Designed miniproteins, single chains, continued (3). Designs and how they scored, part 7

Each design is a single chain, and the fold is of that chain. pLDDT is the mean over its residues in the fold that is shown.

## One batch from the design tools (miniprotein)

Design m8204
Fold by ESMFold2-Fast:
Parts: structure tokens; sequence; C-alpha cells
Structure m8204 (fold): chain A 85 residues (1-85)
């Protein structure tokens, strides 16, 4: 499966270069992506399971979106976090 979305700040501005980490809660395996110039990211090749997705950007509080479900291989889950300073 895939987890994808856009990372923005509290004013709706895209955050390019944000680090996104999807961690499988059962296996502890992590996959990472970095947001593009418009704040978009995609993490592909995820096994079905429950993930914690961590968003990090310099000068902003780390945000963790817990219990993101990837229900089947090949399915896409959209997560659009808002980061705060």
Amino acid sequence: GTISGQVVDSKGKPLPGAKVTAKNKATNVEKTAVTDSEGYYGIVGLTPGTYDVTFEFLGYETKVIKDVVVSKAGQSTVVNPVLEK
C-alpha cells in the first residue's frame, strides 16, 4: 500500500523538505520520504498493517499521526498533516 499527502503549516503553506517516517507498529519496520517543493510526499511498498506516521520539519514541533491503517497491499491512504511551530 501507499501513504501519501501534503504537509502544510498552520497558515496553509506547503513545507518542502519535511521528513516523513511511516513505522509499522507490529514489525517496527520504517520507511521514509521527504516532501517535494509543493509539500507532497508518498511512501510506497507498505505491507498491510497499522502505522505511526511521523512528520518532522526544522523549527516545527514533531507531529505523529498514530494508527494509520493500510488495509491491503496496493491501497492508498491519504494523510495531510498540519505542522505547528
Scores: mean pLDDT 86

Design m8205
Fold by ESMFold2-Fast:
Structure m8205 (fold): chain A 160 residues (1-160)
Amino acid sequence: MKGEIIAIIGPPGSGKTTTAMKILREAVEEGKSVLILAASERDYEEFKKRVEEIKAELPDAKITIELVRSREEFLAAVERIKKEKPDLVVIDSVEGLMRAAGLSREEMIETIRRLKEETDAEIVLILPATPEGLAFAREVADHIVFVGSSEEGREMVSMA
């Protein structure tokens, strides 16, 4: 059995991180291990604060956060996922991670497909509400979750 890939799509400030944290909270309440890949120091600090709140209530929660700033740190994170086999992997954001690691879209898609093939991990991807973000989600995701106001649906229809 393979884990599923969930893409969370929405504009900046739409609650994508909050949606990912809800999935993460449910996983740790089930005793599952979680690895978060943050593409920026801002995202890293936001996840760190939210994880500290979870650990205050659930001290045995198995949550690791990694900040990816380079291609070498990205490759090390991928090898860590393969070695430690976390139950849930959260990538926030896919575009930020590609920029930080100097990855092409094709390299990132191949990496996500390999992680799905080589692990049973559920993978949560945070993506922007852009044509490129939607195209990425359509290529790799088993489920796509749209986050934002009801008015956001107009832009998604324009991209289809």
Scores: mean pLDDT 82

Design m8206
Fold by ESMFold2-Fast:
Structure m8206 (fold): chain A 84 residues (1-84)
Amino acid sequence: AFADQKDLKQLDLSNNNITEIKPGQFKGLENLQYLDLSNNNITKIEKGAFEGLKNLQALDLRNNKITEVEEGAFEGLENLKVLV
């Protein structure tokens, strides 16, 4: 099932109407290496938004409306190499 896709390495969520990333939304995607959140309406990134994505290497946040990034928003991204 898509909800239990813990072997997923790439996730494209670009060009959606995402306005917010809440803590735990990506929980269980332990093997994810690339996350594309570009071209959404994200205004805020909360503490722990990306928690559990310990293998994430690239995060694309381009073309959003981000005005607020909380302290610890990127906490747990142990392998992150590219943030755009």
Scores: mean pLDDT 81

Design m8207
Fold by ESMFold2-Fast:
Structure m8207 (fold): chain A 68 residues (1-68)
Amino acid sequence: RIQEFKDAFSHFDKDGNGTVLTSELGKVMRSLGQNPKPTELAAMIREVDADGNGTIDFPEFVTMMSKV
């Protein structure tokens, strides 16, 4: 559910700027009951972090989760 994704995302977005570090993505996914392999996580980060800025905004996060 989008609401669950938003809640999990907000928990890791301590600054309230609407972004989460790509290094935190694995923790976000585990909080939602997912446990991606390192290779799968790396592939998803590459697809979602198209801007290459090392952060994931909420729309990118939702897009990633919709493909799992």
Scores: mean pLDDT 72

Design m8208
Fold by ESMFold2-Fast:
Structure m8208 (fold): chain A 88 residues (1-88)
Amino acid sequence: SLFDAVLEGDVSAIRDDADVNAQNSTGATPLHLAAALGYLEIVRKLLELGADPTAKDNQGLTALDVAREVGHEEIAELLEKAIEERKA
């Protein structure tokens, strides 16, 4: 699954037809998992494929909130820019 590809850190396993906005049992998207795990290249690929950076999990957290909580500063900056670009 797309979630398995993210958990394995394999950006090449992410296909262009993947449901990048799928939610797991906790409401987390693949973008939330990539942000939590620090997989910058996977975050970039998911955003390129149309992942919604404003999507919230069951705790009301976005992938940006998760990246900030874990301390992945470069991922947090990338997600902040992606959110801002959606407003334009």
Scores: mean pLDDT 83

Design m8209
Fold by ESMFold2-Fast:
Formats: C-alpha cells, structure tokens, sequence
Structure m8209 (fold): chain A 82 residues (1-82)
C-alpha cells in the first residue's frame, strides 16, 4: 500500500499503480476512491490491459454490483500476493 502511494508520487502517470490502488480501495470499502483510481487508469493508458479491467470494475461499481466487484478485487489482490 505505501509502495503503491510512493510509486504514484514518483510517477503520477503510472496506470498500473492507479489500478492496483483502486483494487485496494474496493477491499477497504472506499468505492468512491476506487472509481477515481479506475478512471485515472483509463485516462492514462486507455488501450492497456489495466484499462480494460478498470472499465469492468467501473461498470460493476456504477451498476451497484458491490458483491461481485469485491470478489473480483480480492482475487486480483491475491494474484498479486502469490
């Protein structure tokens, strides 16, 4: 978490770091902050894999699919840890 914030501080245009921070915000229940980070990911790298995933998460958050988005975010963070 601190490493993600430092990565963004050193390179505010790091789309991957913004995407990962969005997943962390979902796991913490900060859905509005998660939406901001996913929008930033799409803005910075619209044709990236991170942007494609961010669009899916934004759609789920905007349509009220909170349980689904939380499960997907947990899976994404677990993949990062292993």
Amino acid sequence: IDDLKKAIELDPNNAEAHFLLGLVYISEGNLDEAKKEFKKTIELAPNSGEAAQARIYLHLLETGQELQVRLLAHAGLQDLSN
Scores: mean pLDDT 75

Design m8210
Fold by ESMFold2-Fast:
Structure m8210 (fold): chain A 83 residues (1-83)
Amino acid sequence: GYQEKSVAPKDENGYTELHEAAREGDPVLVRVVLEKLKKEGVLNIDAQDNNGNTPLHLAEEAGHKETVEVLLEEGANPNAQPK
């Protein structure tokens, strides 16, 4: 189904809470955020920021290998393209 309102809240840069957790590179925080968003029914693991970057892209750019692995295990799409 199409999810127009089941997206995590975004900040001024289009960052969701998951984008921020991925950028920080704390895999425990990423897991906590994923569980929170799943329970709230607003998890979009491939949500794009204003530049088309997903949380996975931000973790990869920051070099957070363990966080990248957590996101991939939770179903993040490694082939998601920037806008």
Scores: mean pLDDT 72

Design m8211
Fold by ESMFold2-Fast:
Structure m8211 (fold): chain A 61 residues (1-61)
Amino acid sequence: DERFAELDTDGDGYIDVEELKAWLQAQGHDLTDAQAEFIVKVIDRDGDGRIDREEFERMLA
C-alpha cells in the first residue's frame, strides 16, 4: 500500500513510533509522544515495538 511506503521512510519494512508520529503530523494530526506510542502498542500484536506491513494493513481493513 502507498500509505505504508510513506510511513516507512527508512525502507526497513517496519513503522516505528517516530515514523507514525511524523506521518500523522504531516496529515494535520498533532500527537504527543505518549499517544503515538500507545497507538503503536495497540497495533503491534507481536510486541517488538514496531508495526510491520501486515499489522498496518490489518488495521486499515
Scores: mean pLDDT 70

Design m8212
Fold by ESMFold2-Fast:
Structure m8212 (fold): chain A 60 residues (1-60)
Amino acid sequence: MLIAIAKKDFEDPSGDFLSFKKGDILEVLEEVGEDFLVAKSLKTGEVGLVPKRLVEIEEV
């Protein structure tokens, strides 16, 4: 399974991106170009866009 680990807290009040806290584990569902991915928060179950620069991607 491909996961993304949040490198810092991120909040988007517009709702265009997934909000998360440092250390949160996200399941990678799809990669969108080179800069973004669609991910699911394992903590909240929410799905949204995540900037790749804010996460570390690992295969588990």
Scores: mean pLDDT 82

Design m8213
Fold by ESMFold2-Fast:
Structure m8213 (fold): chain A 55 residues (1-55)
Amino acid sequence: SLADAMAALSERERRIWRLHQAGYSQAEVAEKLGVSPATVSRALRRVEERIAAAL
């Protein structure tokens, strides 16, 4: 389920996903969380893959 997919994510991955869903760009998410844009890009890819697999 989507809930199970979300529970399997790290806290950082969940925060990145929530900010992205709220309409923030990858650069804005990186700035807000104090991480590199590469970290955001990688996390979003992993989250999207896990959600797609759960649907």
Scores: mean pLDDT 79

Design m8214
Fold by ESMFold2-Fast:
Structure m8214 (fold): chain A 55 residues (1-55)
Amino acid sequence: GETAVATSDFYATTDEEINFKKGDKLTILEVIDEDWWKVELNGKTGLVPKGFIKV
């Protein structure tokens, strides 16, 4: 699958989002829209802001 790397730490504010830290490797599952992507990290799935990740 396509992968991205976190460019910054992110702290989830809703149950649909997941936390990550700078340098985390994320597996892209689905592009929801231009701003939010569904990813997998360490067995957890959820939404992350595209501005905090680099493909």
Scores: mean pLDDT 82

Design m8215
Fold by ESMFold2-Fast:
Structure m8215 (fold): chain A 62 residues (1-62)
Amino acid sequence: MKSDLLAVALEDYEAKSPEELSLKKGERLRILEILDRNWVRAESLETGEVGIVPGEILAPLP
């Protein structure tokens, strides 16, 4: 990625569909793409899994 946007999960999130990513609070993510529905495509830095998550549960990392 040309720009490494990093974020951390503010709370646990359970995937509601196969395209969504399940997260634990404190899990670190690389943001790949911001989607139109306030969803982001992200990669878990802990598991390497890619999926979409609600942007509102994420906080930016420095």
Scores: mean pLDDT 78

Design m8216
Fold by ESMFold2-Fast:
Structure m8216 (fold): chain A 64 residues (1-64)
Amino acid sequence: AAAEDAASRARIRAFYAEHGATLTDEQVDALLWTARKLIEIGDEIDREIAERLGIPVEQVRAWG
């Protein structure tokens, strides 16, 4: 959601500002895209593990 995007961007900016770096909007968008892509890849891996083990994907997700 748009509110989640705004909150995520604010967190990324705050983190880097605390470490002396001011990010451009393009850099923040790139970092947010990368984070989302990693979540998507993680979900795909969880589904593949669940299928191979014959267990519900929710169980794999609970393992972290």
Scores: mean pLDDT 77

Design m8217
Fold by ESMFold2-Fast:
Structure m8217 (fold): chain A 100 residues (1-100)
Amino acid sequence: YVYEGDVEKVKEVLKDPNYDVNAFYGGTKGQLTPLHLAVMNKDEEKALEIVKLLLEKGADVNARPEGSLFTPYTIALLKGNKKVAELLAKAGALRYPVPE
């Protein structure tokens, strides 16, 4: 599963044509998308693989919760996952400043 870092479970979820990779968790724009949850994964290599799968499925690299500047890219930087941050930057992530 995305947060658990189970790459195979993520692949199974992505086979569902009704799965919206850009849906906000809990159905509200104030929550995180699957891509946000993937970059928060404590296992850097699993986070990288899940992020690749989500981007291939059309995940919005610049998704952010309503009223927030926390994109998947900013979260990857805050978590220190440099490989995921570089992948997101290459995929077109905008470099928003971290809110002060």
Scores: mean pLDDT 69

Design m8218
Fold by ESMFold2-Fast:
Structure m8218 (fold): chain A 63 residues (1-63)
Amino acid sequence: LVGSIVRALKDFESPLPTGLNLKKGDLLLVLKEVNENYWYVENLKTGEKGYVPKSVVEKVGEA
């Protein structure tokens, strides 16, 4: 999934200080698979990087 484009399924407010807040429809580049529950991603609109739960995004393509 590294190098994949994922889309936010819903608005999401991260409880983590290193996490990324999302708006529904945000496109994110997967930079690293961190563990079973989280990816490290970059928001393609803002350039912000952070951790997001896998459950709030879906794969839509490759970078």
Scores: mean pLDDT 80

Design m8219
Fold by ESMFold2-Fast:
Parts: C-alpha cells; sequence; structure tokens
Structure m8219 (fold): chain A 78 residues (1-78)
C-alpha cells in the first residue's frame, strides 16, 4: 500500500542483477517491456536519476514511483 512497497516490487522485477541499482538499460528496457514507449522511458530515466550518476537507486526509484508512476496508474490523486 505504501509507495515504497509498490516501488520495491517493481524495482525487484527490473533489477535482474540484484545490485540494488538500476542501470539506464535495465530501466529503459524494463519500462518498454511494461508497455511504455522507449522515448518516454528515456525521459523518465532522466527525471528519476536525480544524482546524475547514470544509475537509479531504490530511494530515487521510490520517489519516481511516488511522483510519476503512481500518478500515471491513477492510484493517488489530489
Amino acid sequence: MTPKEFADALFEKLDKDGDGKLSREEFINGLVELGYPKELAEKLFEIADTDGDGYIDRAEFEKFVRDFLLGIVWQKLE
């Protein structure tokens, strides 16, 4: 029910290595497999990668899910 629980489940599906980090290719390919256009996935990666390190850690992914993916899924609207 928390954004963390949702993000954690999605992160585990995308993080095939179990590193606790998503590479650019894992993130983009994972979103494309979930039905998102590649161009959108690339833009979303840029937004989610707040540190600019080229990787998305679990905290960054949780924030991304909370701010964007949950909004897209229409789970929580104000």
Scores: mean pLDDT 69

Design m8220
Fold by ESMFold2-Fast:
Structure m8220 (fold): chain A 63 residues (1-63)
Amino acid sequence: SREERMQKILELLAEKGPQTAAEIARELGLSVSTVNRLLDLLESAGLIKSERSGRTRLYSLAF
C-alpha cells in the first residue's frame, strides 16, 4: 500500500541518514517516479525535508 511504502521510506532514512530519490528507489525496489511521488507526499506532510547537495537532492527526516 501507499502508507506501507511511505513508512518504509521513513525507516530507511532513519537507518541510513540522508538519501537521494534514486538510492531510495534502488533500496526499496521501486521506480524513481513512484519514490518521487511518495517523497512529495512525505515532504508536504512535514515528515521529511530536502536539501540540495551539489548536483543532487538529499532527503532526510524532519524530526
Scores: mean pLDDT 87

Design m8221
Fold by ESMFold2-Fast:
Structure m8221 (fold): chain A 81 residues (1-81)
Amino acid sequence: MPSASLSPARATVRVGEPVTFTLTANPPADRYELYVDGRLVGSSTSPTFTVTPTRPGRHAVLGKATNSAGEAGAAGELDVV
């Protein structure tokens, strides 16, 4: 079973300010996905995702990492001022 972590686990940014989330998986993943407020933002073979928020407030972030051993999730938070 893979393990996953999200960096940063919490970020505070302004509307229109890009923030980059990086997923770390062990063992390494074949695919990474990032969700914001339960909506898929991106899917990639690269662990890095850049989010430019358009809405103020607190947003739930979920990263998923998938390989042949299974799927692991890592939760985070985006606070937009």
Scores: mean pLDDT 82

Design m8222
Fold by ESMFold2-Fast:
Structure m8222 (fold): chain A 59 residues (1-59)
Amino acid sequence: GELYRAVKDYEARLPTELSLKKGDIVEVLKEVNENFWLGKSLTTGKTGYVPKSVLEPVE
């Protein structure tokens, strides 16, 4: 999938969500809905849902 970077820290609100630190790289695996992607953290290796609003594409 495409690589994205966390623009800020994010704490998972559900067990199925990823927690992120600003600067963490996430591989986007699929779109879930208008607000969330399914992603894999390259920092932790964990897979979970992330809000689209906390990620930006890497150049």
Scores: mean pLDDT 83

Design m8223
Fold by ESMFold2-Fast:
Structure m8223 (fold): chain A 92 residues (1-92)
Amino acid sequence: MSYEEELEALFKVADTDGDGVISAAELRALLESMGLTLSDEEVAALVARYDKDGDGVLDYEEFRRFMEEFIAQANALAQRETALEDVVTGVL
């Protein structure tokens, strides 16, 4: 599948209630499924960072931006043998 199809599929998996947005709780569940355990405060900070319209949730555009930066940070930090929580800190 293309990169865009993979992101769209991931968004649909994370969007458990099908409302077309991802809540902080859904984002936390997605990150936890990738082996990353975050506090409620850390997840809220991530949502606030990418939530440009201030509704407390991430739409597909905001989610895509977050994932693109997360993947870029993960790739950059993997070269330096850093932990997954350091990737999140780099995105924040």
Scores: mean pLDDT 69

Design m8224
Fold by ESMFold2-Fast:
Structure m8224 (fold): chain A 58 residues (1-58)
Amino acid sequence: GPLYKALGDYTALTPEELSFKKGDILEVLGQEPGGLFRAKSVSTGEEGLVPAAGLEKV
């Protein structure tokens, strides 16, 4: 999927969410309800839900 860069740090609030740091690159796998993406961390390979508003398309 398309690559996005994290604009800031995020700590997961639920088990379904992915934590990330500012500057992390995430591959977006799909759009989920509530303004969330399903994404995969390029560096760790972990998948989870991330808030779309915290990301910028590379």
Scores: mean pLDDT 84

Design m8225
Fold by ESMFold2-Fast:
Structure m8225 (fold): chain A 110 residues (1-110)
Amino acid sequence: NLGEELLEAARNGDLEKVKELLKKGADASLIDENGRTALHLAAEEGHLEIVKYWLELGADVNAKAMPADPGEERHPTDGWTPLHLARRAGHEEIVKLLLEYGADPNVKPW
C-alpha cells in the first residue's frame, strides 16, 4: 500500500518518492511493525533532507516508536523518539535539526 511504500522511501532516502506518495494520499502518520514513523526511519538512516521535509509538514518531533499491541515482547527501540535514533546513529546534523524543531533532549524511551 502507499503507506508501506512511504516508510520504505523514507528509510531509503528517496525524497522525491516521499513527495509523490504524499500527493497520492499516503498516510503520513503510518507506523511500521516496530511503531516507527517515516520521521523515525529517516532520522535513524541519516536522511537530513527527508527529516527536514517531515518537520516542515508538522510531524510530531517527539513521536515515540511504540507497537500497536503493548502485550507483545518489546523491541529494543520501543519508546524511542527520532532524537534517540539520530543520536544512537551519530547523525549530528539531524540531532541539531530535531532540537531546533522542539525535540525534548530529556525524554526517556521507557
Scores: mean pLDDT 76

Design m8226
Fold by ESMFold2-Fast:
Structure m8226 (fold): chain A 62 residues (1-62)
Amino acid sequence: MEEDFKEALRNLGKASELLAKTTDPEKIEKAREYLRDAGRALQEGNYKEAVENAKKAIEVLK
């Protein structure tokens, strides 16, 4: 649980860095949707789901 939480935060951090470098509004909107899903998963204690959604945001922002 603790390690899964840390992984979720690290992936969210990566997505945040990529989001800061992205100026494409469509990519930003898609990434924000995945990040919102990741945030909800964190609130529910579903850390693995949070990691997966954060990774989806990273893929969109590449």
Scores: mean pLDDT 82

Design m8227
Fold by ESMFold2-Fast:
Structure m8227 (fold): chain A 69 residues (1-69)
Amino acid sequence: DPLLQEAFEHAGLAQQALQQGDIETALEHLEKAKAALEKLLASNPSPEQRALAEELLAQVEATIEYLRA
């Protein structure tokens, strides 16, 4: 799935940015991952895709809130 791949790529880039202490770049990539996951969830995904997307979205949203705190 292109949207799921896009979300994984942005989540990975966010993790790399966090390891470098670049919070702003990490937040940009996390927001892009969130957008891709939300688009996937709106597109009537398979049960397997939905489960993966929901798990990733929860992790992404929790990280965004933590970094903005």
Scores: mean pLDDT 86

Design m8228
Fold by ESMFold2-Fast:
Structure m8228 (fold): chain A 78 residues (1-78)
Amino acid sequence: MKLSPLERQILLLLAENREKGRTAKDIADELVVSQATVSRHLNRLYERGLVERIKGKTDRYRITDAGLAALQAAGQAL
């Protein structure tokens, strides 16, 4: 499965906090990218099973085991 550079960065950030996950806003602020762009990529990652969505007043996203495997396949470090 092909990951864009931004999708790889999103998965790396989520891998740093696997238990809590992160909001689209937290990811957007960290990567200095618009929240709309991050949300679009999170939706693609969710459809691919690479992240899970925790519903709440503000949705949080966590990386899945498949997402971690995709990062390893993309050549990203621990």
Scores: mean pLDDT 80

Design m8229
Fold by ESMFold2-Fast:
Structure m8229 (fold): chain A 72 residues (1-72)
Amino acid sequence: SGLEELLAEIHKEYDLDGDGVVSLEELFAASPGASEETRKRLAEMHKEADKDGDGKVSLEEFLAWYKERLKL
């Protein structure tokens, strides 16, 4: 139960514009000192979480992605 609330808070933290979705640019902006390797990993994770292919990750997509990763 607390997991979904925690994930919603994390998603909100990266949602710099408050529009309910997280773009790749927002992930990079939240990690300005990230190395090239880290930026590559962020881009891969964002693409994996982006189930709609619209270039933005909704809370629902983020929750689904996280739960899939935990199953491993």
Scores: mean pLDDT 75

Design m8230
Fold by ESMFold2-Fast:
Structure m8230 (fold): chain A 85 residues (1-85)
Amino acid sequence: MSNALLEAVKAFAEDPSEASKARVLELLENGADVNAQDAFGNTPFDIAAALNLDELAEILLQYGADPRALPSERALELRRELLQK
């Protein structure tokens, strides 16, 4: 099936809660591949950026997500905002 981190990110996007956020963090802390791709080449960061989930996108960047892996207009905008803190 799909990667557990990608599933957790999609679950957070559908119902943002402390539990779904904690699930994403748990997977990242246990060594989940932050740059894992689904069948269409989407990374967790691509999903977070496309859905304007700024807090999740920031967490993914802190764990080593590459905002350049699959560049989109929204991903590049979010990268500029988060990296210019």
Scores: mean pLDDT 70

Design m8231
Fold by ESMFold2-Fast:
Structure m8231 (fold): chain A 94 residues (1-94)
Amino acid sequence: SPHVNLALQQDSQGRTALHLAAEAGDKDTFLLYLKSVEKDNPELAKKLLQLQDNEGHTALHLAAINGHEDIAEEIFKYAKENNIQLKPDKFGRI
């Protein structure tokens, strides 16, 4: 759907809505957004989890940096269940 393509829209820092939800620490909003994208296009959901902002941070990195362990755990679980390779940031951290 056209709304699924909007999920790839990046702000001036290269962050998508998924990045912003992970940074904010709203686990329920993060999961609702991720599952909504997955339902329409599972390949897009995988791409969103691998997508890096301008500093090389994925949604996982932003959750971890901001201390949102619950969101980080959900990302690890989703990646494991869907065979998604998580991208290291520009410093080689996963």
Scores: mean pLDDT 76

Design m8232
Fold by ESMFold2-Fast:
Structure m8232 (fold): chain A 77 residues (1-77)
Amino acid sequence: SKLEELFKLFDKNGDGTLGMEELEEFLKAAGKNLSIEEKNELLKKVDKDGDGVIDFEEFKELVKELKLDIEELIKKL
């Protein structure tokens, strides 16, 4: 799965979640220059548990919210 490949690229510590730092790296790589307010609203939508980490299912939702072309994004990485 291209989406799983993308998730693993940003899951630097291999724990199966993205922390805030890894998520910010992902957003930068995706060309999303979001304000602090926009990042907070996006995280509020996808981080249902409010634990400050994004698992793979929440990451799928994040990708859908951002309407990203995963195949094109992977080609640039």
Scores: mean pLDDT 74

Design m8233
Fold by ESMFold2-Fast:
Structure m8233 (fold): chain A 58 residues (1-58)
Amino acid sequence: SETIGQRLRAARKAKGLTQQQLAQLAGVSVSAISRYEQNLATPAPESLERIETALATY
C-alpha cells in the first residue's frame, strides 16, 4: 500500500497490535489511529514519529 495510513495499518497488524494498543504505546488517541489508518486525517510530523517509534520499538 502507498498511503501512510495503509502502511501504518500493515505495520501494526504485522506486530499483532490492536489500534488501542498502538495508540497507548504512541501516546495518541485511538480515534487518531483509526482516522490515520482510514486516510481520513494525516498525522502531524510529531504524531507520525511517535507512531513509527512505537512500531519500531515494539
Scores: mean pLDDT 85

Design m8234
Fold by ESMFold2-Fast:
Structure m8234 (fold): chain A 66 residues (1-66)
Amino acid sequence: SLLRRLFEHDNASVLDEFLEAVRLYEEGRIEEAIELLKKAYAKYGITLSDEQARRVLEDMLRALRD
């Protein structure tokens, strides 16, 4: 089932995509980071605006930097 995959196996790959998006954002590759994060969320059926994606990236970056 697609739903089971999203909450088990695909959750791990989506997490890797989230971490890659944050890395791109920290490198100043803003547009690429936003696109990658939007793709990751789309796998969960969630559509993000560019503003929402940027906010999520900022929040993730702050959490990782502590």
Scores: mean pLDDT 73

Design m8235
Fold by ESMFold2-Fast:
Structure m8235 (fold): chain A 89 residues (1-89)
Amino acid sequence: MTDEQLRQGHSLVLSYLNALSSRDYKTASDYLKKLGDLLASLGDYEGATAFYQIAVNYDPSNSDAWRKLAEAAKKAGDEELAAEYEKKA
């Protein structure tokens, strides 16, 4: 993990926490999606799946998060869950 990726992660976590404290669940969902994207870029598909799952719980209308959740689940080796998530995208 690079210093730049660590700084990006810290910034995203702070933005997510600020959105949560304001009860802005759509914005919180987008920041969780970006955190999942960061973990996926590092090859951590289990971690990415967890963040995308929380993102869709905050905003079930976030089709991009559902698609990314399905892709991350496939790469984590869970084809059955991936198929269920694809139906929601």
Scores: mean pLDDT 82

Design m8236
Fold by ESMFold2-Fast:
Structure m8236 (fold): chain A 111 residues (1-111)
Amino acid sequence: GADVNARDAEGRTPLHRAAEAGDLARVRELLAAGADVNARDDEGRTPLHLAAEAGHAEVVELLLEAGADVNAVDREGRTPLELAIENGHVPVAKILREAGAVVREVPVPLA
């Protein structure tokens, strides 16, 4: 098989691509083969960022069980939770909050 941690032209590993695609079986296979769950692409995104942005709840749960950093930030300072909220993925946002995700935005006073 291919190197489990090989990086493509965007700095993405096979785990990034499987997470973005929602391929739960491939995510399990790659993690079992020693894939870096917290690998960062050229934009500073982890597989968890891509799964959250795409709304793949089961992949998000699996990545968190494998030790994904729930509060990892990309180069724009965005967390997986912020990407899930921005894209309207309510089930993923709930999973991330239950796993300890925090909203990094300053609270609106008196709101």
Scores: mean pLDDT 83

Design m8237
Fold by ESMFold2-Fast:
Structure m8237 (fold): chain A 59 residues (1-59)
Amino acid sequence: MPLEAQVVKDFTAKSLTELTLKKGERVRILSEVDSEHWLVQSLATGRTGLVPKEYLELI
């Protein structure tokens, strides 16, 4: 099964590679880029970007 996560707190993108997400949104995890960031796709918008792992909880 593809890995999915729920956003646990609001995140605002600070760079062009990051994705702004609101608490309660669902994302698909595409890859682990480094120890602190996941590349994700928003299930609501289809947009992709980097998000710090601390903002996500696996479901």
Scores: mean pLDDT 82

Design m8238
Fold by ESMFold2-Fast:
Structure m8238 (fold): chain A 62 residues (1-62)
Amino acid sequence: MPELTEREIKILDLLEEEGPLSAREIAERLGISQSTVSRHLRRLEKLGLVERLAGGRYAIAK
């Protein structure tokens, strides 16, 4: 998707492969700060590409 950063694409790939993950879990997997992941997740949620689940985890939107 041409509107996404490389980092956001990696987050989407990770969620597709490993299922629902928290911002902390994504940050650990990608080796980046939780605050950076949270910023990208908020943008992806606004774009309708991810959904926030109970317990603060995120998944690919269907």
Scores: mean pLDDT 81

Design m8239
Fold by ESMFold2-Fast:
Structure m8239 (fold): chain A 74 residues (1-74)
Amino acid sequence: MEVSDDLLSLIGLILRLIGEILDLEERIKKLEEEYKKNPSEEIKKEIEELKKEKKRLEEELKELMKKLRELVPT
């Protein structure tokens, strides 16, 4: 059943992307804690870059979730 294989593949991709977003969120949290103890321009820039990357992945997740809804439209 091809629809089930496509759905499973899409779910797998979504879960992987969620994992990457959660990893970035954890890294951002650690850097924010470091920034509170020792504020530096380098840490601030790294936080901003990771937040931009997280936003990019969140937009990709939204697109995949739209595709998931199209495959299971109920």
Scores: mean pLDDT 80

